Designed miniproteins, single chains, continued (3). Designs and how they scored, part 42

Each design is a single chain, and the fold is of that chain. pLDDT is the mean over its residues in the fold that is shown.

## One batch from the design tools (miniprotein)

Design m9444
Fold by ESMFold2-Fast:
Structure m9444 (fold): chain A 72 residues (1-72)
Amino acid sequence: MTPEQVMIQLAKVVTLSPDSAAAVYQALRAGDWLGAAETLAQAVKDPEQQKKAAEVLRQAGVPESIIQRAFP
């Protein structure tokens, strides 16, 4: 997935503030999977919303080891 496609999929499952969305997008554009996942986990504090966000990252090809570090 492109960074743009990941952001579209995230918008379907979680509501992010413009600042949080911009931070996630910048990390994705830089290839910083860990930074993107950590920013998303900090922005989405609800466990069910975090599960949906983690699933989008898995579908985008983010390694499970990174997802497990960001979403404890």
Scores: mean pLDDT 82

Design m9445
Fold by ESMFold2-Fast:
Parts: C-alpha cells; structure tokens; sequence
Structure m9445 (fold): chain A 67 residues (1-67)
C-alpha cells in the first residue's frame, strides 16, 4: 500500500540518520515526496537531515506516514 511505502521510506530516513548517511536520508525524503507527501513535510525532513537533527527528522517522517 502507499502507507507501507511511506513507512519504509520514513524508516530509511531514521536508519540513515543514525548511521550518518546524509545522502541516503535525503534520497528517502525524495522518495516520500514521490509518494505524495506534502511539500512542507518533505522540506521539514530535508532541513532536519541537513541540520543532523535525528529526532526532528524522525518526527516529520512519521507525520508523513500518518498523513
């Protein structure tokens, strides 16, 4: 389902952030965008990823799954 695909991408953001893989986290954020996530949430995820804020990135990614 679309929700399962968003959940997988959101999980990848958290995993990549904890491993310090910024490129993978940004790629997963782009995947969330392609799955219809609102632009404001994608922007929030990308900002948190670039700031190294794991908790903010995970919260925004979870919001994308729940939307």
Amino acid sequence: SLTDQRAAAAGEIGRAMREGDVAAALAAAKELHSLGTPEELVDAIEAAVRAGDVEAAERAALQAVLS
Scores: mean pLDDT 84

Design m9446
Fold by ESMFold2-Fast:
Structure m9446 (fold): chain A 83 residues (1-83)
Amino acid sequence: MEAVAEVQARIDAALAEYLAEHSGLSEAEREALRAQLAADLAATIEASLKRREETLALIERHREEKPEAAAEAERGLAAIEAL
């Protein structure tokens, strides 16, 4: 559960920076982006946490056999966390 809160906090911070850099967006567009991100994140975080744990286990197994595949999977997890 804590991991979800941490991911959410990072995403919220990144969103705030993005909106601050992009002036000229209408209030409706900002609300639409925020609402869509919140909805997509809620669904994606649930699925991603489950997949993340499974992917980490696979990375450990692949690290012995296929280091390149492990690197790709770890990169994918970092992208999900950073959004």
Scores: mean pLDDT 66

Design m9447
Fold by ESMFold2-Fast:
Structure m9447 (fold): chain A 78 residues (1-78)
Amino acid sequence: MDKELKELEERIEELKKRIEEFDFPESVKKALEETLKRAEEKLEEAKKTGDRSKLLEAEMLVGSAEVAVATLEVSEKR
């Protein structure tokens, strides 16, 4: 679990950097920030309880945000 928790924290950090670097519209930034906030809350619950289902919820939220950011980056480059 420790490796999975660290990997998720690193993925969240990377997403925050990508969002800042690509200067997305304010409404998109807010939606992404809310998704990451929810992911961080689930990650903290997983750390406190050891509940793997909370870890999976956090991973799903981070994964959704990663797909959204990647899609927006590709659309901007077109």
Scores: mean pLDDT 78

Design m9448
Fold by ESMFold2-Fast:
Order: structure tokens, then C-alpha cells, then sequence
Structure m9448 (fold): chain A 72 residues (1-72)
């Protein structure tokens, strides 16, 4: 379930591992989208984008923002 993937992302963020946290939030977004929960998917993709920004990966962050905007 998308919520379990989000919890995994939260664990990595608490450890300061922003890249792993962003990846897990992106997976949570994909699962939420597949379940038809477009709003939750957009929220998870935006959170993943924030984490990639913190990690310095601006390209990945931009792609996730575009994906989130398409869902909301």
C-alpha cells in the first residue's frame, strides 16, 4: 500500500538520507496513482521533489513537479 512506502520514506528522511527518502516517496506516489488516488499521488510526488531539491538533484525534482501537476 502507498502509505507503507511513505512510512519507509519518512524513516530515510529522519536518517538524513534525502535521496532514498525521495525515491520511496516517488514509489508511494506511483502506487497511489495506480490505485486511482490522484490527489495523494500528487502530494507524494511533490514531497519527493522537495527531497530531491534538498539532495541537490534539481532535474529529478523538476520532473516530479511536472508529474504532480498533471495529476492535480
Amino acid sequence: MAEELKKKADEYEKQGNYVEAAIWYAFAGTVADQQGDKETAAEYYRRAAELFEKAGNHDAAAQLKILADQLA
Scores: mean pLDDT 84

Design m9449
Fold by ESMFold2-Fast:
Structure m9449 (fold): chain A 71 residues (1-71)
Amino acid sequence: SSVDVLLEKLKEKLLTQETITVEELRAMMEEAGIPAEVADELLAEVRRPDGVLSQEDVLLLAALLAQRAAS
């Protein structure tokens, strides 16, 4: 699924960097086949003023993606 592809990309990024920018996350969502509308909703939930997501933010986003995929 698109969610599984995104989760694997997120795991790989976190192995090489401590943070992920909103721009990087959006690009990964697009590559995983997640619709722009869904990507915007998810990014709004973890939105930071500086556009940088910590590892904790990424883990929260992964949990929200898994929950959404199950619904």
Scores: mean pLDDT 72

Design m9450
Fold by ESMFold2-Fast:
Structure m9450 (fold): chain A 72 residues (1-72)
Amino acid sequence: TPQEITKLQIHINMLEISISSSELVIERIKQKIKDGKIDKEKGDKLIKQEQRSIELLQQRKKELRDQLDSLQ
């Protein structure tokens, strides 16, 4: 239904915003490592945690996109 399509589109958009926010966090951590504000080992660990979060959000987005495509 149009209502179901709209809800899926909104949810996908929210996930895209969350992914972009996590990507910006990774770039900020990389910059802090370069600036010597955070230890490289600690920074790399934090980057891996953020990358894992992005992977889970990307998987969820794919599932919702597949649902949306099946309704169109």
Scores: mean pLDDT 88

Design m9451
Fold by ESMFold2-Fast:
Structure m9451 (fold): chain A 81 residues (1-81)
Amino acid sequence: MPSLAEVYIGLLEHEIRELEELIEKNKDNPEIVKELQKMIEAYREAIRKLREARNEAETLEIVKELEKKIKEIMDRLKQLE
């Protein structure tokens, strides 16, 4: 059975692939592309931390930090509508 951290890593790798497709679709909107690239960077940083997580508590703290960063990026994206 995969660890909680391994499950999250798989989910975040999937999200990165979807964000890369969104960047391709939004190439004509440099402001949107910039924010989507920040999301990919946040997910990649979280994956690095998750690979070093020793227990579920550390995994959940990493996920909480990621969720906060993603919310900030989403709030900026909403302002670009």
Scores: mean pLDDT 84

Design m9452
Fold by ESMFold2-Fast:
Structure m9452 (fold): chain A 80 residues (1-80)
Amino acid sequence: MKVKIVLSDGTVIEVEVEEGDSIFEALDKAIEKEKDEKHKKEIEETKELLKKLGVPENAVVSDGQVISHKDIKNLLEETK
């Protein structure tokens, strides 16, 4: 199945994941696929934001799921 990771600049990284893969495994695959160092750092930042938000490390992704850096950052601000 495929997951889309949307970065702050609008860059979309599509990664192929196995059934039962976590959100964090999808982000790790995006880091490996991405060639731009700035994009890699933003994906790593997204992982840390998800951890701060309390997302379990075993939270499974769905086919066609979109993981947006901006949406995750906004969720962290709303949880205050």
Scores: mean pLDDT 79

Design m9453
Fold by ESMFold2-Fast:
Structure m9453 (fold): chain A 55 residues (1-55)
Amino acid sequence: MNVRVVVNGETYEAGETPEVGENEVAITEDGKTTIKKAEDLTVEEAEKVLNILME
């Protein structure tokens, strides 16, 4: 699973994902890419993103 997040002008990424804007998150899993505002993430999505970026 690949993730990209932009927060406060900083880009955090793990693996290959499309470009996103400020406070947006891209999640790519099994060839499917989902782009959301960071504030619109579910608890499950937020935990997955955090775990990937912290590893």
Scores: mean pLDDT 76

Design m9454
Fold by ESMFold2-Fast:
Structure m9454 (fold): chain A 83 residues (1-83)
Amino acid sequence: EVEEVLYEIFEPIIRGVDAAIAPNLPDTPEAKAAHQAAVERIRETTREEVKKGLKDASPLAKKAIIAAVESHHGRKFKEEDLK
């Protein structure tokens, strides 16, 4: 579940971008709906790219990612968790 921990790391970044943009949105329902759809698209794209990148990463890169995730989350992971 290394992908899920990476999604948790990216989620605050996505929320930060959302929070920065939201105050500048028009107060119309259409603008708010379009923004929410864009944020969800960013989440979907991020999940796909993270999963793809982890799958294609070298063994050394995978170990480095696992070590960073373990340090951040306090949970043990294995290389197979990147699949």
Scores: mean pLDDT 66

Design m9455
Fold by ESMFold2-Fast:
Order: sequence, then structure tokens, then C-alpha cells
Structure m9455 (fold): chain A 78 residues (1-78)
Amino acid sequence: DPVREELIELIRRLRETLGLDDEQLRELLDLVGALESGGSADLSFLTPEQLEDLRRLKDLFSDSSKREAVSAALRELS
């Protein structure tokens, strides 16, 4: 599934660039979810490129047609 693969690659890129472990990655995904819900999250440590990657992740989370692909990617990462 290309959406699942894109999500995994985005997350791997962020993990490599930011030095995130699995727990920190899950925390980052929770922050994306909080932003989607109208909450607040501190993402000031990110570059503009990394912010764009996170916005793409948020778009994937917001797209219900991609829900199965997102769930599969998260299962693989957890």
C-alpha cells in the first residue's frame, strides 16, 4: 500500500533526522493527533521540511479513506 509506505518513510526520515526512538515516535504521532483535535503541541524543534512532513502525516490521519493504511503503518511501528 503506497500510503502505508509513505507514512513509514516519513516517520523513518523524522526518526533519523531527529534521533527519535520508538517511544518518542509514538509521542510525536500523539502530538499530531492533538493538533488535529484543535489542541496545542510544541513542535518548535522542527525544521520547515520536517514541519511539512508532519503536516502530510496530519493530512493522512484526517483522511478517513486512508484509515486502514495508517492503522497498518502504526501496527508495524508499534
Scores: mean pLDDT 69

Design m9456
Fold by ESMFold2-Fast:
Structure m9456 (fold): chain A 62 residues (1-62)
Amino acid sequence: SEAEKVREELRKLGEKDPRITQHTIDSLAYSVEVLGMPAEHLIKAVRAHVETGVARGSVIEE
């Protein structure tokens, strides 16, 4: 299902960006399932946001 695609892809993105919580994944998956939002559009938007964020803070040594 489209909701399952969103959950899988956002879970992978969440491994790189802690701003993507389980609550965020669940909420976006529900939006796709209930509101009929295109899964690929949401995944692309989130992926672009994560890539930009990760480029600034991928590895920080204390």
Scores: mean pLDDT 70

Design m9457
Fold by ESMFold2-Fast:
Structure m9457 (fold): chain A 89 residues (1-89)
Amino acid sequence: SALERQLARTLTVITITISGIQFDIQHNLMTNSQLNGELSRLRDNAARARELMAQVAAQDPAQAADLKALGDRVDRGVQDVENLVNQHQ
């Protein structure tokens, strides 16, 4: 569906953002202020992914358990990056 394609694109943005933050920390390319800005954007995209997951689950309840597991993985990935940014500061 169109919602599933939007969710897939949002998840791709999240994955790219996580990799970018990790790369920038490893190579000391960003200030703490810039890293916090990227983390804020990551949180916004994660919130959008959760909203899209809820919409997909509402249209197809059979996907609810898989979408919950996916949401838990997204939240864990965001938390891991938050911890990495905080440790870098």
Scores: mean pLDDT 86

Design m9458
Fold by ESMFold2-Fast:
Structure m9458 (fold): chain A 87 residues (1-87)
Amino acid sequence: MEEVEKAKKEILDKLGITEEQLRGILRVHEFMAKKAEEKGDKELAEQHRKYAEAVRRFLNADSVEELEEAYKEMLETRKKIQELYKK
């Protein structure tokens, strides 16, 4: 538990955000996924949903390994979302 909380704080500090802000980001990505789906952009909608799910796993992580895997998924999905917006 203490090791998970320490690792979580280190990652959040690296991201420059608080846990409450991360919960807000989760809600934004769920909203953006719905909007992308309404516009017929299935790929963008899927990436926003994957990011939201990764954020949920990060927030609910009970081990360092689970936390690190969730963070990797957040980075991968964020990169893909950025690539989709550059088109």
Scores: mean pLDDT 83

Design m9459
Fold by ESMFold2-Fast:
Structure m9459 (fold): chain A 88 residues (1-88)
Amino acid sequence: MEEELERLSEEGFRLAERGAEALAKDPALAPIAEQARRSLETGRKSGVLTRRDAAYTALFLLGEAGKLNPDLAEMGEELLRKAEELRA
């Protein structure tokens, strides 16, 4: 069970990092992307549950922000879907 949570959290971290890189290309979304990246850096140093929560929060924040740019809508949906997997 812990190994599965750690795997899902790491997958969430990797996707959130990709999402932050994509959103940072939009000047309007760059501050949100930077906030998410800082939260991920802090979360990575934490215990299993806090890492999961950090990944979820970053994925949700980036996914919702992605909806503001039509070119990033597919990325936003992928980020939100991954956030739901971490809550299940």
Scores: mean pLDDT 79

Design m9460
Fold by ESMFold2-Fast:
Structure m9460 (fold): chain A 105 residues (1-105)
Amino acid sequence: MELVEEVKKALEEAQKYANELIDAFREGIELSDDPELKKSFEEAIKKVQEDLETLQKMADEAIKNPERAEEALRKLKGFINTYKALVDEAKKAVEALRKRKEEEA
């Protein structure tokens, strides 16, 4: 098993879902008039960015030290599964906000 190559591919997939999640949250901020909900989306974006930075550092370390590749891959796969689910949930929430705005207009 080429663990370093799998780490690189997993990082690319994690970045894809993280960006999709951030985009959904940004749209939620634009569609919401609720200050508390806007704050929640802003905090969520910050957390996603911080998590992504941590994953990038972990992947870079695994590339320099292949013995860390198994740990990095495990965490990246866990992150991908979590973010994939969160993307689905966030898109559903944004769709609900769009419908509310259409009804209020």
Scores: mean pLDDT 82

Design m9461
Fold by ESMFold2-Fast:
Structure m9461 (fold): chain A 61 residues (1-61)
Amino acid sequence: GTVTGTVVGAHPASATTGLVGIRGPDGRGYLALVSRETALAAASRGPGAVVTLPYLSVKEV
């Protein structure tokens, strides 16, 4: 699936995965486990960027 929202933060988590914190349009926080490439792309856009990201898993935080 995909998650859409504003980037709070992003970092690599393993050789193949990364984590992206997202604030959804509902104001809720989400933590998405994504590919490392996706996490690095989100980090490059920086906090405040609006993104739609493919995720491996996502949870509300």
Scores: mean pLDDT 83

Design m9462
Fold by ESMFold2-Fast:
Structure m9462 (fold): chain A 80 residues (1-80)
Amino acid sequence: MEKKYVLIIENEDDKPDTVITVTEYEDGKIEVKEEKITKEERDEAYKYVADVAKEQGITTGAAAEGAREALDKIKKEEEE
């Protein structure tokens, strides 16, 4: 079953400006989607993170940690 993680990146003013979605497929494929958001989309971004966490049966914090771990794995694979 595919696993989804979502991370919100905050700018220097601690305001969300980027949403990163990481999808891990059963075959080991990892897909990363980076989307810049406007100030009007911030509430929708938080709702999206909550919805993904709920679908995966995890907390929003665990969803963010899962995204960071998957991004670290991709970074190591791209350096090889």
Scores: mean pLDDT 75

Design m9463
Fold by ESMFold2-Fast:
Structure m9463 (fold): chain A 66 residues (1-66)
Amino acid sequence: GDAAGALLTELAQRIEELKADPNVASVEVEVRVEPLGDEERITARIKVTFKDGSVKEEEREAVVPR
């Protein structure tokens, strides 16, 4: 479903914003797609480590019917 594409597009845009931030040291992205019978579950997590040593985590989940 297109909801999966929308989620991944938002992730890509967020990664580009983080890459442009001079205070960002690293970005880790985990995307899990689980086919669950008549549905697909998509879980996305972004972990950002900043140059000052601070860490920020962002999560999003989508469940898409077949």
Scores: mean pLDDT 79

Design m9464
Fold by ESMFold2-Fast:
Structure m9464 (fold): chain A 70 residues (1-70)
Amino acid sequence: SGRELARQAAEEAGRLAEQGASPVDVVSILSQAVQDGADAREVAREARRLSETAPPEVSAALRGMADDLS
């Protein structure tokens, strides 16, 4: 389901962010999920949630993505 894809992408994006991945790499996981049929509103919610605990540059990119999808 689109919500299941969003959840899986959020888990992977969160893991990459914790490992010090770049903002582009983290956002690309969520962007690819939307292209693959993930629910855009759910991805926006997950991106906003991840932005609360991510490093500053990743947090800014995730907030930007969430705003663009809302």
Scores: mean pLDDT 87

Design m9465
Fold by ESMFold2-Fast:
Structure m9465 (fold): chain A 64 residues (1-64)
Amino acid sequence: SRIEQIEKQRRQEEEELNEKIAELEEKYKESGGKDVKSKILRLMFEIARGSEELLADRRIERLR
C-alpha cells in the first residue's frame, strides 16, 4: 500500500542520514576530535539513533 511505500522511504532516509553523521563524526575523531563540531555531530547522531529505536518499538507494537 501507499503507507508501506512511505514507511520504506522514511527508513531509508533515516539510515542514510545516520551513516552520513557517523562519517562526519569519524573524520572529526581522526583530526583529534575538536570540541564544538564533534559535540554538535554527536548530538545529531544521538537524535537520529533515538528515532530508529522508536521506530523499532512501533514495529513490535504492530505485531500485536
Scores: mean pLDDT 64

Design m9466
Fold by ESMFold2-Fast:
Structure m9466 (fold): chain A 87 residues (1-87)
Amino acid sequence: SSAAQRQNIQQAIALLDQARAIAIARGDTRTVRLIDRAIALIRQALATGDRNALQQAIHLLRQAIAVARDPQTIALIQQAIAYLNQV
């Protein structure tokens, strides 16, 4: 993958790590689980070039937005999806 694609993925992961930390602080275990599964799929996509893994990660992040209770967590996930859509 290009340097730009790697940068977009790393920026998305950083935003998701921040969203995860807020979700943990809020006791939002369902949102944490969805973010963790999405990060694993993003890392798989980065290692293998598997576009389907990336699309499944985006789907899980959209589910996380639907269940998350904190607006800051939602905003960080939305920003991460925007970076992933540039890959």
Scores: mean pLDDT 89

Design m9467
Fold by ESMFold2-Fast:
Structure m9467 (fold): chain A 64 residues (1-64)
Amino acid sequence: APQPDRRTVIINRLHRLALQGASAQELADLMKELGVGQQEVEDMLPDLPPDAQAQVRRQLDALR
């Protein structure tokens, strides 16, 4: 099977964090692991389910 692209991998990892109720620090650690910036994560938010979008947005806001 073809491997998922980088964007799909990031979206799946963000969705998992949202479902786990992860902290802002855990989001920061994931962003560092994946080599993604805050703006890139914000640009990917529309590709997440609405509940996951809300959770990730709260985590990003806590990092500001």
Scores: mean pLDDT 79

Design m9468
Fold by ESMFold2-Fast:
Structure m9468 (fold): chain A 97 residues (1-97)
Amino acid sequence: SELERARERAERFKANLPVAKENLQKMRDYLREKYKDDPEKIEVIDKAFELMEKGLEEAQRILDENPDSPEALRRAAQAMLKASEKAIDLLVEYEKK
């Protein structure tokens, strides 16, 4: 059924969220080490990655609360994209100062 296929896609997406979180943490750790002598840069990196982590948590919440909704996958993806946009804007604003 369409609902069953939508649930399978959502479950697969949800299963990949821990991998995305692990990769995000590895990138954050790499950048913190790279810029360890620049505390202002580390603060901006931390804020940007915290925004992305919140996006992943919101995506997880949407999928957990709406397991039978095909719309939930789109909303979860949109939450992550919005969080990524805010994180990029923060990093770009810092580089222009």
Scores: mean pLDDT 82

Design m9469
Fold by ESMFold2-Fast:
Structure m9469 (fold): chain A 61 residues (1-61)
Amino acid sequence: SPVEEYRALVDELVALARDPANRDGAIATLETLADSLLASPDPALRELGREIRERVAELRA
């Protein structure tokens, strides 16, 4: 499903963000993805966009 494909991508980007060399780029990609998903007519994709925003907040803490 599209949701599962995006979840896998999010997990990869979160893992990438743990490397200081890739952190800023990975966070920027996650934020762009969240904005795109929050604009989706699919409520499941909008929910995932909100989850991504929460994960970004954790990475910035």
Scores: mean pLDDT 87

Design m9470
Fold by ESMFold2-Fast:
Structure m9470 (fold): chain A 87 residues (1-87)
Amino acid sequence: MEIEGEVREVVEGGVRRRQSFRAEGGGPLTFTFSYEESDGNSGSATVSVSLDDLRDVTSVGRGGKTEMTLTFDAASGRATGSASRLP
């Protein structure tokens, strides 16, 4: 089972950031959120959710000065990712 992914670009503090999201299923569902910044900073976060226990799940990871959040919405079967630069 595949779930819809999201890709977005953000500019924060003069840094261009490309965010990509990949979702893949087969029990458990696995979600990977990745980001790359124009200054060479990059990171990823992964969350696994059982097909038998679908629920809203939030995972937070950090890479350098960037905080990543990955959220799975059990009602829609959709996952979304975001990244924000820490001060």
Scores: mean pLDDT 56

Design m9471
Fold by ESMFold2-Fast:
Structure m9471 (fold): chain A 73 residues (1-73)
Amino acid sequence: ALKAPASAEEVAAVRELAREALETARKLKDEELIEQAERIEARAEAAIAAGDSADVGAAAVAAAVLLVVGKKL
C-alpha cells in the first residue's frame, strides 16, 4: 500500500472539510475567513492532483481548524 496517492476516502474527506469551511466562512461574510478557506480549498485540490497524501492530510487539518474557528465566531 502506498501513502501517495491519497485514498478515495481521504480525498472525499478533505474535499468535504474544505467545502464546509468555505460555506461557513461565506455564511459569516468574513472576507478574511473566505480568503483563507478559498486558499485551503485550492491547496487541497492541488495536493489531490499531485497525489501527495501528506499534503492532502495537511490541507484537511487546515480546513478542520478553519471550520472550528468559524463555528466559534
Scores: mean pLDDT 71

Design m9472
Fold by ESMFold2-Fast:
Structure m9472 (fold): chain A 79 residues (1-79)
Amino acid sequence: SSRSIGIFHNEAELLREVIARFRASDDENAELVIIDNGSEDETTAIAEEAAAADPRITVIKAENEEEALAAFEKLVKEH
């Protein structure tokens, strides 16, 4: 199985592309973790909608860059 982790801040178009590519995969054991770093555009809504539609997708909401980086490092080290 594979785990992909990304940090996004006000990157709605890029996030849509990442989700589309991930969802084209037929690997039921693949995981996508989206860390939303305090987005003010559609990024948060896109991430939450994707997680609701695909159980392989998880969203983590960070309040600032330091929290986002800490979450990313923890996920990388625990894998």
Scores: mean pLDDT 83

Design m9473
Fold by ESMFold2-Fast:
Structure m9473 (fold): chain A 86 residues (1-86)
Amino acid sequence: MVAEEARRAMAALAAQRDEIRKLPENEAMALALAAAVEAQILLDAGAASEEAVEALEALAEVLRELGMPKTAERLRRLAEEVREAL
């Protein structure tokens, strides 16, 4: 099921959160887009996870440091929505 795949992907990102902080801009942007879609799938499926919150927060920090504060804020808001759904 797509929600199970999204949950697995977010868990993998959370496990690699230290590596996420070292990503170049293009890789961070690609992962942020994927993570945002995965977070929405988890919210729609009622399958929110702590790993999803960790992954979104790690990507938001990287995007903020790369000078993308608006995108970082959107990911941080998604992380809060996922946390509220736990």
Scores: mean pLDDT 80

Design m9474
Fold by ESMFold2-Fast:
Structure m9474 (fold): chain A 75 residues (1-75)
Amino acid sequence: VDARVEAVRARARAFLEELRNAVPPPPRRDEAIAGLERGLAALDQAVAQAASDEEKLAATERFEEALRELEKWAL
């Protein structure tokens, strides 16, 4: 579970850097960056508060879904 959490965080951080470095900047870049930063913070809190690997996995899967939706419109 922890390896999957780290992989998802790494993917999100890479996407955040793509958004920050995009030239020309995408029309919704600031919205996408803010959403991604909030999503990462929420994932970190959920993982820290999780009582089980099942809860960590559920939080990670929910963030993966949100990340996929962001990737569709953010670039």
Scores: mean pLDDT 79

Design m9475
Fold by ESMFold2-Fast:
Structure m9475 (fold): chain A 69 residues (1-69)
Amino acid sequence: SLGNALLDVVEEKFGVDVASELMDIYMGVFMTTGDEEKAYQAMVDYIEEKFGEEVAKELDEEARKRAAS
């Protein structure tokens, strides 16, 4: 749910190509670790690397708000 919320936010703001890349990262980490928190953190880390810490924080906060609703 939280992972899906982050993917939706990223798709809306940066487009399908970035969201698809994040999905691949999430699936890769989840398939190897079985850990949803590690898979989610890998997506946030990727956003920080590509767009910076400020953007990563804003997208993470928005995803958490959507997942809580």
Scores: mean pLDDT 85

Design m9476
Fold by ESMFold2-Fast:
Structure m9476 (fold): chain A 87 residues (1-87)
Amino acid sequence: ALSEEQRADLLVLAHELQHLAEISEDPEVKEELLRLSRELIDAVANQAPREEVIALVERALALVEKHRPEDTRLIARIREILARLRA
């Protein structure tokens, strides 16, 4: 099961993805970020298996690296969350 700290980190990530969606100019990127944010919130609420959560965080990393490669702070943070989930 995910720890309370891991669940909190995932909810913060979901909100950061919502913020990126709000400032995104591309409607397809906006929709994908909002969808992923919703899927992360739902996975935390439903106590989804760790492997499902890892897949969602990997998708978040791929989206941020593709569309916001300059946001090195967020990329590093997502990688840290992913490393903790895999530990």
Scores: mean pLDDT 86

Design m9477
Fold by ESMFold2-Fast:
Structure m9477 (fold): chain A 72 residues (1-72)
Amino acid sequence: MKEEKVEELVERIVELQRQTIATQSKSAEEAQRAEEQLPAIAEETKEYLIKNHTVEEIEEIEKELERQLAKL
């Protein structure tokens, strides 16, 4: 279950990042560079969360992410 929660969390993080890139990029070049980084960031974040956080901590992060996503 931890891996599934992490995958869901990372998917939501990527969604948030995509929305942020669309609204906050200063240039087309910056937007492209940011999107290029998303797959690598997603993979690294997934590994980090699995190694360094408990299920409860991941649920807390997910709640905070929901708040951030609601603002966008």
Scores: mean pLDDT 75

Design m9478
Fold by ESMFold2-Fast:
Structure m9478 (fold): chain A 100 residues (1-100)
Amino acid sequence: SMLEEQRRKAERQVEGFRELLEDLVSAAKSLAEQERIAQALLQLVEREVKEWVEEGVDFEVIKEYIEELKREAARLLSPEVFERLARGLEEILREAEEQS
């Protein structure tokens, strides 16, 4: 079904996000570098989610995607940087809900 295909696509994007985040965070030598990584990732996720909303992707798929990104980020980022990233992801999700 289309919903199952959308979920599989979102799962692949989460895996790509995890791999990218692991590589970038492992190379980061300061909290400031982690913050720059988090900001770049937020911009990437915002663009992807806006495109998905325009394509008519189910809001529940987008919500599951954001929740999984938060889980991966919580595991890899320092708590301070994670809190800022999580707030940004929650804002992206709120905007997606309003447009869906």
Scores: mean pLDDT 84

Design m9479
Fold by ESMFold2-Fast:
Structure m9479 (fold): chain A 96 residues (1-96)
Amino acid sequence: DELEKKFLELGEISSEILQIIKEDKNEESIKLWKETSDEISKKIKELVENETDVEELKKKILEILKEKLIELIEKLKEISKNKEKLEELLEKLEKI
């Protein structure tokens, strides 16, 4: 249940990041989103292949999602007009 709540919160933050990217209409923001998504997919694939415990797999996936979304927000803050909203999302992510 606690892990499930954290995944839901990450999903909400991801949706808000995507909304900011849409508002920015910046090709570099779209590129950063794609690169982050590709890196997440690669890391999850490696975890699924190596981790035999499903509960540990979920925890490690959550950690990767959190770390990669933090990196994405930090990069987006350099180019986005919505810096204040990105800072709020970063604070929310760090509390997960």
Scores: mean pLDDT 86

